# Designed miniproteins, single chains, continued (4): the designs that were tried, part 98

Each design is a single chain, and the fold is of that chain. pLDDT is the mean over its residues in the fold that is shown.

## One batch from the design tools (miniprotein)

Design m15394
Fold by ESMFold2-Fast:
Formats: structure tokens, C-alpha cells, sequence
Structure m15394 (fold): chain A 74 residues (1-74)
């Protein structure tokens, strides 16, 4: 499915630390995935990005949180 493909692309982008690819893939995911994505960011050490994603109220804020989180990964 398009959702499964977007999820696979998102996880690949996290592994590659590719901000643009992660943002593009995240935009294709439903908002119901947000807590899971924040959890993965936190497990990878991106605690500030994870917190920002959970606090985000707009798509632009969510996108910015993803970008910050990816850059934060060690």
C-alpha cells in the first residue's frame, strides 16, 4: 500500500539521516502514525525532535520537528 511504501521510505531516510527524504515520506503518512514516529525518534536519541513532533499542531510544525529529529540522531 502507499502507506506501507511511505513508512519504508521514512525508515530508510532515518537510517540514512536524509532530512529531505524523511520529510517527504512523513508527509505521505496519516497523522495516526505521529506517536509511533515520535517513539522511533526518541529510541534513536532524537528526544527534542520527538517532543516537538508530539507538541506540533500544524503540518509545518510536524515537518520541522521531523527535520530537527533527523539531524539530532547521533
Amino acid sequence: SAESEALARFLEALAAKDVEAAVAAYRQLPDSHRPFVAGWLAELGAHAGAAALLAATTEDERVQAIARGVREIP
Scores: mean pLDDT 85

Design m15395
Fold by ESMFold2-Fast:
Structure m15395 (fold): chain A 75 residues (1-75)
Amino acid sequence: MEELIEAIKPGMTVKEVRDLIAKAFGLSPEEAKITLRTLVQLALLPEEALNDDYVLTEGDVKRLKRALEIASRPP
């Protein structure tokens, strides 16, 4: 999880971030795509992030890192 959080940077495309998420969570490419769609529905990413060529802003990266940190916290 920490490695994934460190790897996500502003200026990366949605495709690059999706591939990182797939690797970190052991997801298929299709499962990672569903995960990204869920992040858009939760307003963590804009609707434009449904396009693989969308370039992440600093705000997008900050929201994603916060969500991943919360999800990675032990119970």
Scores: mean pLDDT 76

Design m15396
Fold by ESMFold2-Fast:
Structure m15396 (fold): chain A 113 residues (1-113)
Amino acid sequence: SIEELEAGLMKRIEKALKKEKKSLSEEEKQIIRLAIRTALELLGLEPEERKKLLEETWRQLAEILGLEVKPLSDEQKEELERLFKELAVLAANEDLEGVEEVLGRIRELIEKV
């Protein structure tokens, strides 16, 4: 299931963090979980269903960060999709440096909206 894949990938990230003596905030961990779940849920969706999921995902991201949301443009939804898919792949590969870089790019997207 998606929940089992999410939990498995998060355990691998936590193990990698301990090995490298690094830490992520609880908000950053929640963003990674959201990215993994969203990337998996986007598989097999038609374009309009994909846009709807990304709007819901954007609201959930704002809730994690304690922010009020403005709706995303279609271009911003495509950027969110790219960033979340990239974050999920980097997390699956235990690439902590890449994870930190993409989390920074997600924060930049939030600040622009």
Scores: mean pLDDT 84

Design m15397
Fold by ESMFold2-Fast:
Structure m15397 (fold): chain A 92 residues (1-92)
Amino acid sequence: LSSLSEEEKELVRRAKIIITAQLIRQVEKEKGVKVEDILKELLARGEATPEEVEEIREALKWPDEELAKELRELGEKLGEPVLYSAADKILE
């Protein structure tokens, strides 16, 4: 079947939130852009909903080890090897 289940859709959404949080941390570190400015732009451009922005803020409070752990668990549940690579990148 080509359709994702409701559970799989939620896992994909969660993975997107964590990957977005990791990318925001990288941009802040490399370019000195403030997290709040990035979140404001995502919301203004319609690239994230207000609910997703709040979930990204929560993920940004987590240590890198916790974000990596969540991505590994999501990768196992979804069978997506790219999520293991993303988790390893966070710990780098």
Scores: mean pLDDT 74

Design m15398
Fold by ESMFold2-Fast:
Structure m15398 (fold): chain A 72 residues (1-72)
Amino acid sequence: SAEIEELLKRIQELVERAQKELDRIRAQIEEALAAGDQEKVDEYMKKAQELLARTQQELQELQARLDELLAA
């Protein structure tokens, strides 16, 4: 169905967006580590954890909607 296809597209876009942002944060962590800036490392690690938590919650909501559509 078109609704299932759109939902799967939203899941893919969410995962791709989160991966790109995590890649950016990883690069920032590597730069901060090379500079010996532990405060910046801690800041970026926290940002990564917050991003992962938000992404996991959104994925759970989308998965629940997908499960509802598949049960219908």
Scores: mean pLDDT 88

Design m15399
Fold by ESMFold2-Fast:
Structure m15399 (fold): chain A 101 residues (1-101)
Amino acid sequence: MEAEEALKEAREAARRGNELGTQGFQLGLQTGNEEARKLGLEAGVTAGLGLISAGVAKILLTSKKSEEYKEDALKLAKTGIRLGREAERLGQQAIALGQQA
């Protein structure tokens, strides 16, 4: 996987995770489901951490020593993808719980 492809995936996953987390949080507030509210918030935080990881990877790729940092940038971008996908899962769980209440 190219580092730039990984950065695109990380940003997309974080965006989806944040959207789903926001929906779950709002449903939790409307229905009084504390678990849905909590999972929605956790999805948002996890998505934010994924964006931070992707942002650091981009900084490394744009540095004068980008060749030396290429492997580290790829690892950080992959971490961003993992966190973004986890945020998406948490958001989906939050929505499901909010809809049950």
Scores: mean pLDDT 83

Design m15400
Fold by ESMFold2-Fast:
Structure m15400 (fold): chain A 74 residues (1-74)
Amino acid sequence: VRKVAEEKKEEIKKVLLSIPGVGPETAEKALEAILQARNAGEAAASAMATLLQNPLVTVEQAIEAQERIYKLLS
């Protein structure tokens, strides 16, 4: 999954930055978690967990981002 995540790195960043309240720092943390994941499900879950550490991100936005990231990595 890391190989696919590296190939789609810019697309993943674009998804993360499209979330209101997510800046470059939060996007980088989420991307790092995705790159360290063993499979698409773990990558999506790690991204969601990282996004929810930002109080400006709603649960709904985090779930949508998780779904989009899972589709990119599947």
Scores: mean pLDDT 77

Design m15401
Fold by ESMFold2-Fast:
Structure m15401 (fold): chain A 67 residues (1-67)
Amino acid sequence: MVYEGVAKAFTVGDLKIPEGYRIRVERLDEETYRVTLYLPDGTPVATYEVDAEQGEKIIELAGAKEI
């Protein structure tokens, strides 16, 4: 399952997400989510693996929608 959104600035744990970055969140399994950050032009700049709690919080805060 994959979610995409455009963030307002927010923080989850130690991960700071700047305003205007595009976020892609992929559910890899029940406990592991992959978060990829893109510049507004679509350039990927960072990829993180987070737990399900952090992944769900990132989806919520980014207003990300399933694609």
Scores: mean pLDDT 75

Design m15402
Fold by ESMFold2-Fast:
Structure m15402 (fold): chain A 82 residues (1-82)
Amino acid sequence: DEKTEKISEALSKLSLDEVDELMAKIVDIIETEEEEKRYEKIKETVYNVLKKVIPDKEAEEISELIAELVMEKYKEALEEKK
């Protein structure tokens, strides 16, 4: 889908080490931050990484999409555990 392609294209501009560091930071936020703060922290973290390789406006759009996707998958995982 177009959203997945945009995310993949943006992430392809990062090195494998940068992608790994970003994923580790997202996991840390999910484990350490309160639920109400997770979305904003993930979005901010992704934005700060992506703005180094893509324009600010595109970085904001992609960071929002990634934060939404992560929060959706985390919520699905919690419901599966019930």
Scores: mean pLDDT 78

Design m15403
Fold by ESMFold2-Fast:
Structure m15403 (fold): chain A 66 residues (1-66)
Amino acid sequence: SRTTQGLLNGASVSQQRSDDLLRQGQQTGSQSLLDQSNQLNQISDNLQRGADLRRQRFLDERRRQQ
């Protein structure tokens, strides 16, 4: 539960920063900012996926014990 929440919090922070850098990169035409935005977006997606897999495993175990 706490570990899953940590992954979700990390995903949220990474997504917010990605969105901010995307806007700045588009405004300034900075490829570096666009690249950083894309990297943070990928990190956010990976953290979300990790949280989903942990939740799925917990639910599968609970259903098996029913």
Scores: mean pLDDT 82

Design m15404
Fold by ESMFold2-Fast:
Structure m15404 (fold): chain A 75 residues (1-75)
Amino acid sequence: MSEELLQQTLDLSVELISHAVNLTIAKKEGNEEEALKHALKIAEKSAEISKLYGDEKSKEKNEKEAEEYKKKLES
């Protein structure tokens, strides 16, 4: 319950921070492909956090955003 939820939230938050840092670096370097890859991972991990908290609306929003980033990377 709350201790397990806290640990899962911390683990996902560490991954989000890592991708957010790398996204900032990629944007600063003008590397659009790397920026999109990290934005995709941020959206996926944000959807996982939303799912843990039962926030279906935020989960759906983040999953849709992830799909849009995947489509851009495939183009």
Scores: mean pLDDT 84

Design m15405
Fold by ESMFold2-Fast:
Structure m15405 (fold): chain A 76 residues (1-76)
Amino acid sequence: KPYQASLVIRGADEEQSEAVKQAIEKAGGTVQSVHHHKGTTGLSVSAPSEETLQKAVDAAKAVAEKHGATLSVTPL
């Protein structure tokens, strides 16, 4: 079964949020939905394994923090 998490990025612009999405996809995660609202970006992410999901989350967090943004993660 696929593993899923909800990610919320705060303090990133659209270009920086796109970089976070690319990092997730490069790590083997799949971005299923994206919503932008007033400086906040919500992402729904899935992966084929817990290991791949964790790798995708770690990659997303690293890119967000590099740009001064914060990332919140809720496992689903």
Scores: mean pLDDT 80

Design m15406
Fold by ESMFold2-Fast:
Structure m15406 (fold): chain A 79 residues (1-79)
Amino acid sequence: DEVLKKKEELYKKSLEEYPEEMERLYASIVEILVKEGKLPEDATVEDGRLAYAYFLVEVMKVNIPSLLELAKKFKEKLK
């Protein structure tokens, strides 16, 4: 599907274009989820990236292949 490929390209481009801003977003997500007891205290920025993907896919119904994979990984980590 060409539309899914374009969404995937845009997602990857946003990560490349604003890596520091995305890292800060992921860190903030981790801080909140650790405080809520949903992630361990040693959770990383990568766990925040997975949590963000989970939100976009499961709640916002975004259909981007890389986000679907990340959302699945986060779902397996949920307490």
Scores: mean pLDDT 74

Design m15407
Fold by ESMFold2-Fast:
Structure m15407 (fold): chain A 64 residues (1-64)
Amino acid sequence: VEELKKEAIETTDTQKLYELAIELGKLGVSDEEINDIIQERLTQGVSAEHIQAFLEGYKEGKEL
């Protein structure tokens, strides 16, 4: 889990970010932890498209 969270903070690939978010959702990572990753990415100046991909992946993962 920690490795996946670290990679989600570091990756520049939107597709990979989406796939990592699905895995985090499947593993039951909390909304609070996901919000921490989003805030970290926003402070890095990541695009809204990257944030949207992350949120969509997490949502899908939670349903699996």
Scores: mean pLDDT 78

Design m15408
Fold by ESMFold2-Fast:
Structure m15408 (fold): chain A 65 residues (1-65)
Amino acid sequence: MSEEQREAAIRAAVAAGASEEVARAAVDMLEKGHSDLEVVSFLVAQGVPLPVAVAAVAAIVRELA
């Protein structure tokens, strides 16, 4: 993942309702090869509301495509 793509993905997740910390954690997990479902499950386990976790991961995946 390029630095430009990473920053765009973080911005998209924040625009979707995630905090910058949640957005960065989600991007880092996806870069490490975790699936969308694994990332959503991890964020929910950490106390992130399900709608926010889903929206943030969807926004990141769209920017990385």
Scores: mean pLDDT 81

Design m15409
Fold by ESMFold2-Fast:
Structure m15409 (fold): chain A 70 residues (1-70)
Amino acid sequence: FSEEERKKGAEQARGAGIAMAQLGRPELARGSLAAADGDPAGKEAAARFLHQMGVSREEAERIAEAAVAY
């Protein structure tokens, strides 16, 4: 991918991941969040955001971590 295409995909995947987590579908959010984020700092920020939206930090981190297996 070009850098621009990757950023667009990352934004879409992040939004989908957050929405899935908010809807109580952490397994789906797992892949989307990891696909959006390759940076550890970004994963931390995403976990904080999900916690503010009512998703536990531990669950958000588990989502990001497991997506590395893809």
Scores: mean pLDDT 56

Design m15410
Fold by ESMFold2-Fast:
Structure m15410 (fold): chain A 116 residues (1-116)
Amino acid sequence: LALSEEQKRILLEGIDRVLAGESILDLMIENNLIVHPELVPELAELIARAQEMLSTPVPESERVALIDELLEVLRNAETEEVALAAAVLALQLASHLKDPALRREQLDRLRELLLS
């Protein structure tokens, strides 16, 4: 992955916090895990879709489909900025899943990529 070891460690901590029922907002702000659309214009449509899904009630299947797309972007990312944006958005979308089993499944998929 195009992520640094520090970024992977922080994202893994984020996954653990979500699974423990804790907020990741402070972790994201303190470690600058903020998506800057201007740095990743190729992801503009995915970022817009993710932001809409975070504020609008949509079927869980649609959130999972976007997570699938983001994990594929993360796997194929050639730059740190693209990889970080994809990972952060996948983590945020997974954290908003209402079904605990589905949320764990999606977070485990992200974890597996971060550990590979």
Scores: mean pLDDT 82

Design m15411
Fold by ESMFold2-Fast:
Structure m15411 (fold): chain A 98 residues (1-98)
Amino acid sequence: HMLTEEERERIMKEAKELVQNAKSVEEILDHLRRLAERNPAAARYFAVEILKLLDPNASLEDIREAVAFGDRIAGLPLTPEDVEAAERFLKKLEEKLK
């Protein structure tokens, strides 16, 4: 499930464009769902890159929340703690983008 350097660069560019231009959280969520269908690792990486763009001072715990959310969108099994982490990321995303 490793991403190539080209895939990482593309995802970073897509994340930046969506953070700047998205009219709603749903546009970001739709893009994340499409990435998850192709590759769960891409969804995880995209969620983390979105977090870093919205919060440059994101902690390791914030990054863990973004990873859990990407995994949730990809339909991967989550622990109860990861479910809570994913919910915290979603709320953070909604607050930043409105």
Scores: mean pLDDT 81

Design m15412
Fold by ESMFold2-Fast:
Parts: C-alpha cells; structure tokens; sequence
Structure m15412 (fold): chain A 94 residues (1-94)
C-alpha cells in the first residue's frame, strides 16, 4: 500500500539520521569539549536528535493511517536536518 511505502521511506531516513548522529558523536569524542568546533557539532547532534524524534512520530502517524500528519512531521524533521547540516558546514570551516 501507499502507507507501507511511506513507512519504509520514513524508517530508511531515520536510520540514515541515526548513522549521521553516530558519526558526529564519534567526532565529538576526539575533540576538546571547550572548542568552537565541539560547540557547533553538539548543536548539530541536538538537531539530528530532534529530527529522529519527529520521524518516530511520523512513522507512528503513518501506521495509524494519518498520512497528512506523517507528512507534516516529515517536513519538520527535514527542517531540523537542514539546521544540523548547516552547523556541520560551519564546523568544517574552522
């Protein structure tokens, strides 16, 4: 069904964000916690966690048949993902 395909796509995006979050957390473990780079990557990690929480809610909404709510939550998750990527980009310029 269309709902099953949406759920699969949301789950795939969630796993990708979990992988990206793990990479950022690994980078943070080797940085000085007082550095500007660490501060930017900590902010990126926070936004990735927010995006993952929204994807969890989107998956639940889709499973309940609330496709409109699932798509609204996906859009919010994409906005937080973009913010995380902005902070990662700023950290790379240091």
Amino acid sequence: SAAERLIAALEAQREELRRQLAEIEEQLSSLDPDSEEAALLQRAAEYYRRAIELLDKAIEAAKQGDIEKALELLEQAQEYTALAELYISQAKKL
Scores: mean pLDDT 92

Design m15413
Fold by ESMFold2-Fast:
Structure m15413 (fold): chain A 79 residues (1-79)
Amino acid sequence: SEEIDRTVRGLEAMKKAAEQNLPADVAKQVSEELDKGIEAARAGNRDEAAKHVQKAFNLLQDAGWDALYAAQAAWEQAW
C-alpha cells in the first residue's frame, strides 16, 4: 500500500541519517532496529513496526539531541 511504502521510505531515510550522523557502532544498533521496523511494516504489523521505531528513537536520544533531530528531519523529507 502507499502508506506502507511511505513508512518504509521514511524509515530508510532515518537509517541513512543515523549512518551519516552517528558513530558506526551506534548507527549499526539504530539501523538494526529500523530494519526490524521496516520488516514489520512490510508484513503489515503496524504495532511491531512502531515498537522498533520507538527503540530506534530511544537509541538516538541516548546518542544525543542533534542525532534525533537529524533522523526526524530525514523522516519528514521522505514523505
Scores: mean pLDDT 80

Design m15414
Fold by ESMFold2-Fast:
Order: sequence, then C-alpha cells, then structure tokens
Structure m15414 (fold): chain A 83 residues (1-83)
Amino acid sequence: DAERVLALEREGYRRVFGRDLPIELTGVYTKTLKTPEGVEVEATILRYRVDGRERESVIENVPLKPLTPSEQAALARRAARLA
C-alpha cells in the first residue's frame, strides 16, 4: 500500500528532523530482481520526493513463479537471520 509506506516515511523524517516534511509521490514502477538464493522476484518500487530530493522504497516483492520447497527453505533461513 503506497499511502501506508508514504505515511511511514513521513513519520520517519518527522522524527529525524523534528518537523513535518511534505512527501510527494512521483512514481511507482516494477523491477525484476534476483535474490542471492536465485529466486526471481518482481519488486514494486515507490518513488517519492521529500525536501526536493528523490527517494525510493521497495514496498513489495512477489516471486514470479511458485517457490520450490528448496527455495522456500532458503528464504525462510534468510528471514530468520534478518529477524
């Protein structure tokens, strides 16, 4: 949800700078990425402007094909390491 991500970014900038910064959505696009495990994902990237600077945030990663049990296990191990 692009609006939810923008709200989180606005809150983050407010916390850092101590003031409300206007955030403007400039675009949304998709890009195919390959994980270190070799899984192809379609990443949805939110592009926005804050304080005159363009920024990007990844809001969604969707596997392009159903994951095999081996790929699911590899991604689960990665998620455990990031937690």
Scores: mean pLDDT 68

Design m15415
Fold by ESMFold2-Fast:
Structure m15415 (fold): chain A 63 residues (1-63)
Amino acid sequence: MGEILKRAVEAAVELVKEEGAKAVTLAKIAEKAGVSPAAVSRALKERGLTLGQLIEYAERQAK
């Protein structure tokens, strides 16, 4: 997994645990991961993933 995508996944899992999936946004993921929203969006696109798919994956990992 690319470094930015790995950080985005870890940030999304932590946000789901702290605030719940409904509170997770691209901006919050990017802020927590220490990268720009554009960098997160690009990393997701390079893997053929949507933001919704990342959040769904994070929900499964948070349980």
Scores: mean pLDDT 82

Design m15416
Fold by ESMFold2-Fast:
Structure m15416 (fold): chain A 75 residues (1-75)
Amino acid sequence: KTFKIEVEGDTITITIEGGNEEDAERVVEILRALGFTDIEVELDGNTITITVKGGNEVDEILIAIHLRGLGYKEE
């Protein structure tokens, strides 16, 4: 599984390839634990797109650390 994180303004977009619904749920739980409340999830085949509002570059780094901890590789 691979992931990509993009930050534009205060919006963080996380894309996971080769994931499933269980992966999406796990990532959302991590985001909630980090204090995010505005979370949107899209599932399209094996691609998960998670959009978070109210984040910044520091949050991107923290999210990436957690995703690597799950065994996902950054693109």
Scores: mean pLDDT 82

Design m15417
Fold by ESMFold2-Fast:
Structure m15417 (fold): chain A 83 residues (1-83)
Amino acid sequence: GKSLKVRFYSKSLETAETVKEMILTTWGTRGLVEKIELVEKPDDSPVELIVEFKPVPTQEEYDSLVAGARALGGLADKVVIEE
């Protein structure tokens, strides 16, 4: 199975929390999220939301997951896909 890891960067904690909630309601409820971690920095660095998805069996499912993550990335300042 292919696993997807995504990092969302947001200058606003409110935006990071919103993206986290959307990920949990969209994929967490379907048992597709392996790990989700919100990293707050003590300085003016962007808030980092790290999401690890469970392995999916097909390329089509993986591509769909990437597309969905990128769409949510539109609410964040930056999104990084790790393969």
Scores: mean pLDDT 80

Design m15418
Fold by ESMFold2-Fast:
Structure m15418 (fold): chain A 70 residues (1-70)
Amino acid sequence: SLGEEVDRLVALMKELTPEEQGELNKRLQEIRKKRPKPKSVAEALQYLRDTIREMVSLAEEIRERRKKRE
C-alpha cells in the first residue's frame, strides 16, 4: 500500500546523514523536473506512488553505498 511505502521512506530517511538527505533531495528535484504535471486525480495518485517508490530505491542505494565504505 502507499502508506507502507511512505512508512518505509520515513524509516530510511531517519538512517540517512544530512549530506545523504541533501543528495536524495537533489535527485528528487531532477525527477520532478522531468515528469509532466498530472492532469487528473488518477494521474496525481500514480505520480505520487511512482515518486515515493523511486525515493525509497534511491534512499536504499545511498544507505548501502555508505555501508560498503564502512
Scores: mean pLDDT 78

Design m15419
Fold by ESMFold2-Fast:
Structure m15419 (fold): chain A 106 residues (1-106)
Amino acid sequence: SLEEEIDRLVEETKKRILEAIENAKKQGLTPEEIVNRIAQIVADKLTEALERFSPEEALRFADRIAETVKEIVEKNPLVDPELAQKRIDALRDHFRRLAEEKAAAA
């Protein structure tokens, strides 16, 4: 079902973010570099959602990812929560515009 596909994409995104944080810790990356890696994963998965789902469902996915990232960041002291929030908010705003453009083109 569509809900199961969205759930699967959320869990896949969460797994990739957690793996990226652990790899970044092992590499001794800065908090900013860790946030940049998280932002890139989120951007890639938001793009995938917009290609696979309707604009409305893609925005629902974006909302769930924003909540998931916030939870991950709160549990990980090596991630700068203010910088992460700013980057994710900027991605969400950009993605909202892309979803509106896709809706207008349909």
Scores: mean pLDDT 82

Design m15420
Fold by ESMFold2-Fast:
Structure m15420 (fold): chain A 85 residues (1-85)
Amino acid sequence: SMEEFAARVREVLERTSLPEELVEHGVRYAVELYAEAVRAGTLPEGFEDRFLALLERHRAALSRVRDAEELEKLIHALFGEARAA
């Protein structure tokens, strides 16, 4: 579900050095991308687990983002990677 997806994304982002405001922003952005992909029918099987694994693998890079724009760019790139598999 979208609620479960949001909770799992939040759990990974909370393990970064990001301030709570950016954690919340990242969760909202990931949910927006997920909702759009579901509507478009472009979400492959196993996407959720792959995306979460990519967020975890890139936790250090996520911790180094300076603002919401950089966070959105990184999340968008990792979301695209998860979809390409």
Scores: mean pLDDT 88

Design m15421
Fold by ESMFold2-Fast:
Structure m15421 (fold): chain A 116 residues (1-116)
Amino acid sequence: MEELKKEALEKIEEAIKNKSSFEELAKLMVEFVYDAAKRGASSEEISEIVHLMVEYLVKNRPDIEREIKNDETILIDKKNPEVKYYVSAMFIGEPVSEVTELAFKLIGEYGREQRS
């Protein structure tokens, strides 16, 4: 678990340092969470890793806003507020590619709803 937390922080820190897009950061989080689950991480450990990555991201990326709604953590790009990442949708027991596709689909659908 401590090794997974260290890896998570190193990956998110490197991505932020490299000026990764909001989409790239969301994909990185989804891929890491799925890999952690494959390595035997429990739901509680996955939750801890997700919270750790989100806290680091919000603290180091002032262009990203965190909203908590109905126990759902939502990450919002302040420059493109129609684009939102539902954190809970990012860690399903599905293959990484399918989880990533779902996350991007939900972002697109949510953005369209906000325009109505």
Scores: mean pLDDT 65

Design m15422
Fold by ESMFold2-Fast:
Structure m15422 (fold): chain A 82 residues (1-82)
Amino acid sequence: SGQARAEAMRAELDKAVDEAIKIARSGGLEGLKKASELAEAALQKAVDLARSGSPEEQQQLLAAVGEAVRRMGAAGEELLKE
C-alpha cells in the first residue's frame, strides 16, 4: 500500500509539473502565478507524504520531488533564453 501511494504521488507530481509548465508558457502574468501555486502545492503534498512514510517511501518520494524541481528549473532556464 505504501509503495502504491508513492507511485500515485509521483504520477500526481509529474502531471502537476507538466500542467505548471504549460500554464507558465501560455498564461502571461496570471499564468505564472497559477503555475507557481500549482507547483508549490504538489511539491508540499509530496514532501508531507514523504515525512510520514516508510524509509523506502521517503527515498522514492524525495527522488520524485528532486526530479520535479530539476524539470521546473530546466523549463525556467528555457523561458529566460527566450
Scores: mean pLDDT 78

Design m15423
Fold by ESMFold2-Fast:
Structure m15423 (fold): chain A 73 residues (1-73)
Amino acid sequence: HLAEAREHYAKGAEAAAAGDLVEAARHGALAAAHGALAEGREELARVALEAAREIRSLEDAAAADARLEAVAA
């Protein structure tokens, strides 16, 4: 879990450098979840995983809306 936390943290930093702050936030939440699991903090990990899922869901909804607008145009 600690290795996975570090990998997600690095990917989040790369996304932030590229200007993708939403993807950076998602990787940050995943890094927090894996870090919490490494420390045995299961409830904190669950909250962080749910945050990552919500961020992904919002991205998927935005992509769907963009596709609908493109078809309507």
Scores: mean pLDDT 75

Design m15424
Fold by ESMFold2-Fast:
Structure m15424 (fold): chain A 101 residues (1-101)
Amino acid sequence: MAEELLEEAKKYLAEGKFEEAIPLYEKALELLEKELGPEHPKVAEAKKNLGEVYFLMGELEKAIPLYEEALKILEKALGPDHPKTKETRELLKKVKEAKKR
């Protein structure tokens, strides 16, 4: 179920249909949190993906907390030096920099 929602959400994102992608990512995130727990790396990836949708829409105030939550989960689960943790940190830095401009 969550996997199917993520695949459909990614398809809408690729087509620039952000308003259609958001509820699918939100539902997938809810299911992943229930199935795997709120601190699982897959939950962090879903939060990062939803943050990217908001970033592409220019909704920086919504994107930032999603990237911050994803980074926090990945630092605890995988460590601060893991490639996924470093990537998420750089994305957060980029979004915060965009907000200042």
Scores: mean pLDDT 83

Design m15425
Fold by ESMFold2-Fast:
Structure m15425 (fold): chain A 61 residues (1-61)
Amino acid sequence: SELEEFLLSVPGVTEEDVQRLKDAGITSLDELREAVRTGELSALGVSGKTIQAILDALDEL
């Protein structure tokens, strides 16, 4: 999965974070970008530090 490979490449992202995102229906990079914008990742319990690392990594795509 492109999303799973991407997320696991981000420093501070754990397998548990990936599972939470998948359980919430986030299955693509576009859905991940939207979830960050809406605050859904924070609501799922992902730390602000990890969200920032995800944003920085998405900006490189």
Scores: mean pLDDT 82

Design m15426
Fold by ESMFold2-Fast:
Order: structure tokens, then sequence, then C-alpha cells
Structure m15426 (fold): chain A 99 residues (1-99)
């Protein structure tokens, strides 16, 4: 929750941290909890496209762990659509791992 616009560099760092935290939660088997949290971020109009793109990557990773490869692909493609070049690279790499 941010009440002021932050610069793109800081927002990228926050997006990358969200991906890292999400990945740790997935690695601990908390993928259902992560899905619920990330879906809330993705649907929340208060968050920027960069933060939503990071949530989409985490959702893709969580659905991949559940074997829901079609949903995982959809979320990675969403992250590519609305994310920064750094987020796009991560999402493309995750898509390659999926297939």
Amino acid sequence: MSDEEIDEEVEESMAMMLISVGKIAIDNGKYKEVIEDMEKILSNESFSDLIKASAAIVLGMAYAELGEYEKAEEYFKKAIEIGSPEIQKLAEEELKKLK
C-alpha cells in the first residue's frame, strides 16, 4: 500500500522483492496461500502495473507447482504484457521452465 507514486527504479526493487518472497513461500509449500495473496494484489486498483506483474509471475510459479500449466502460462503472459523489461525476462524464463 503506497499513497504516493514512487520512482520506477524503487518500484522495480519492490516488484523483485515480492517475487523473491513469493518464491520462498512456494518453496515452503504455501502455494495456495500465495495464490490468494497474489490474486488480491493483481485485482487491487491501488497497485501499479509493475507490482501486479510481479504478482502475476508469483501466481504463475504457484500454479506450475500445482501442475496447472495452462493457468501458469496465462499468468506469465500477463506479467510479460504489463511488466518492465526485467519482469518480462523473468516471466519468459519461467515460461521456458514450464515446457
Scores: mean pLDDT 79

Design m15427
Fold by ESMFold2-Fast:
Structure m15427 (fold): chain A 103 residues (1-103)
Amino acid sequence: SAVERTLEEAVERAKKVIEELPEEEKKELSELAASGTEEDWRKLQEFLVKKLEEAGLEAEAELLRLAGEGHLLARRGAPEAELEELARRILELAREAARRREA
C-alpha cells in the first residue's frame, strides 16, 4: 500500500508538470505518443524525463526512464526475466522514495 501510494503520488506530480507545459509542447507529446515507432517513443520518454528533472522531480524522472525501458523491452519481445528484473528495480525505487517521504 505504501509503494502503491508513492507511485500514485509520483504519477500525480508528473501529471501536474505535463499539464503546465505550453500547448505547443503538449501537442508534440500527443503526436509522439500516438506514433507506433520506437524512435518517437524514445523522443517522448527523453522529453518527459528532461521536463521532470527540470521541475526537481528526479525520482519521478528515474521511474519514467525505467518504465520507458520496460515498454521498449516488451515491444522487442524481451524475455520475461528481463521484464521482471526491471519491475523489481521500479519497486525498489518506489520503496526508497516512500521511506524518504516518511522521514
Scores: mean pLDDT 71

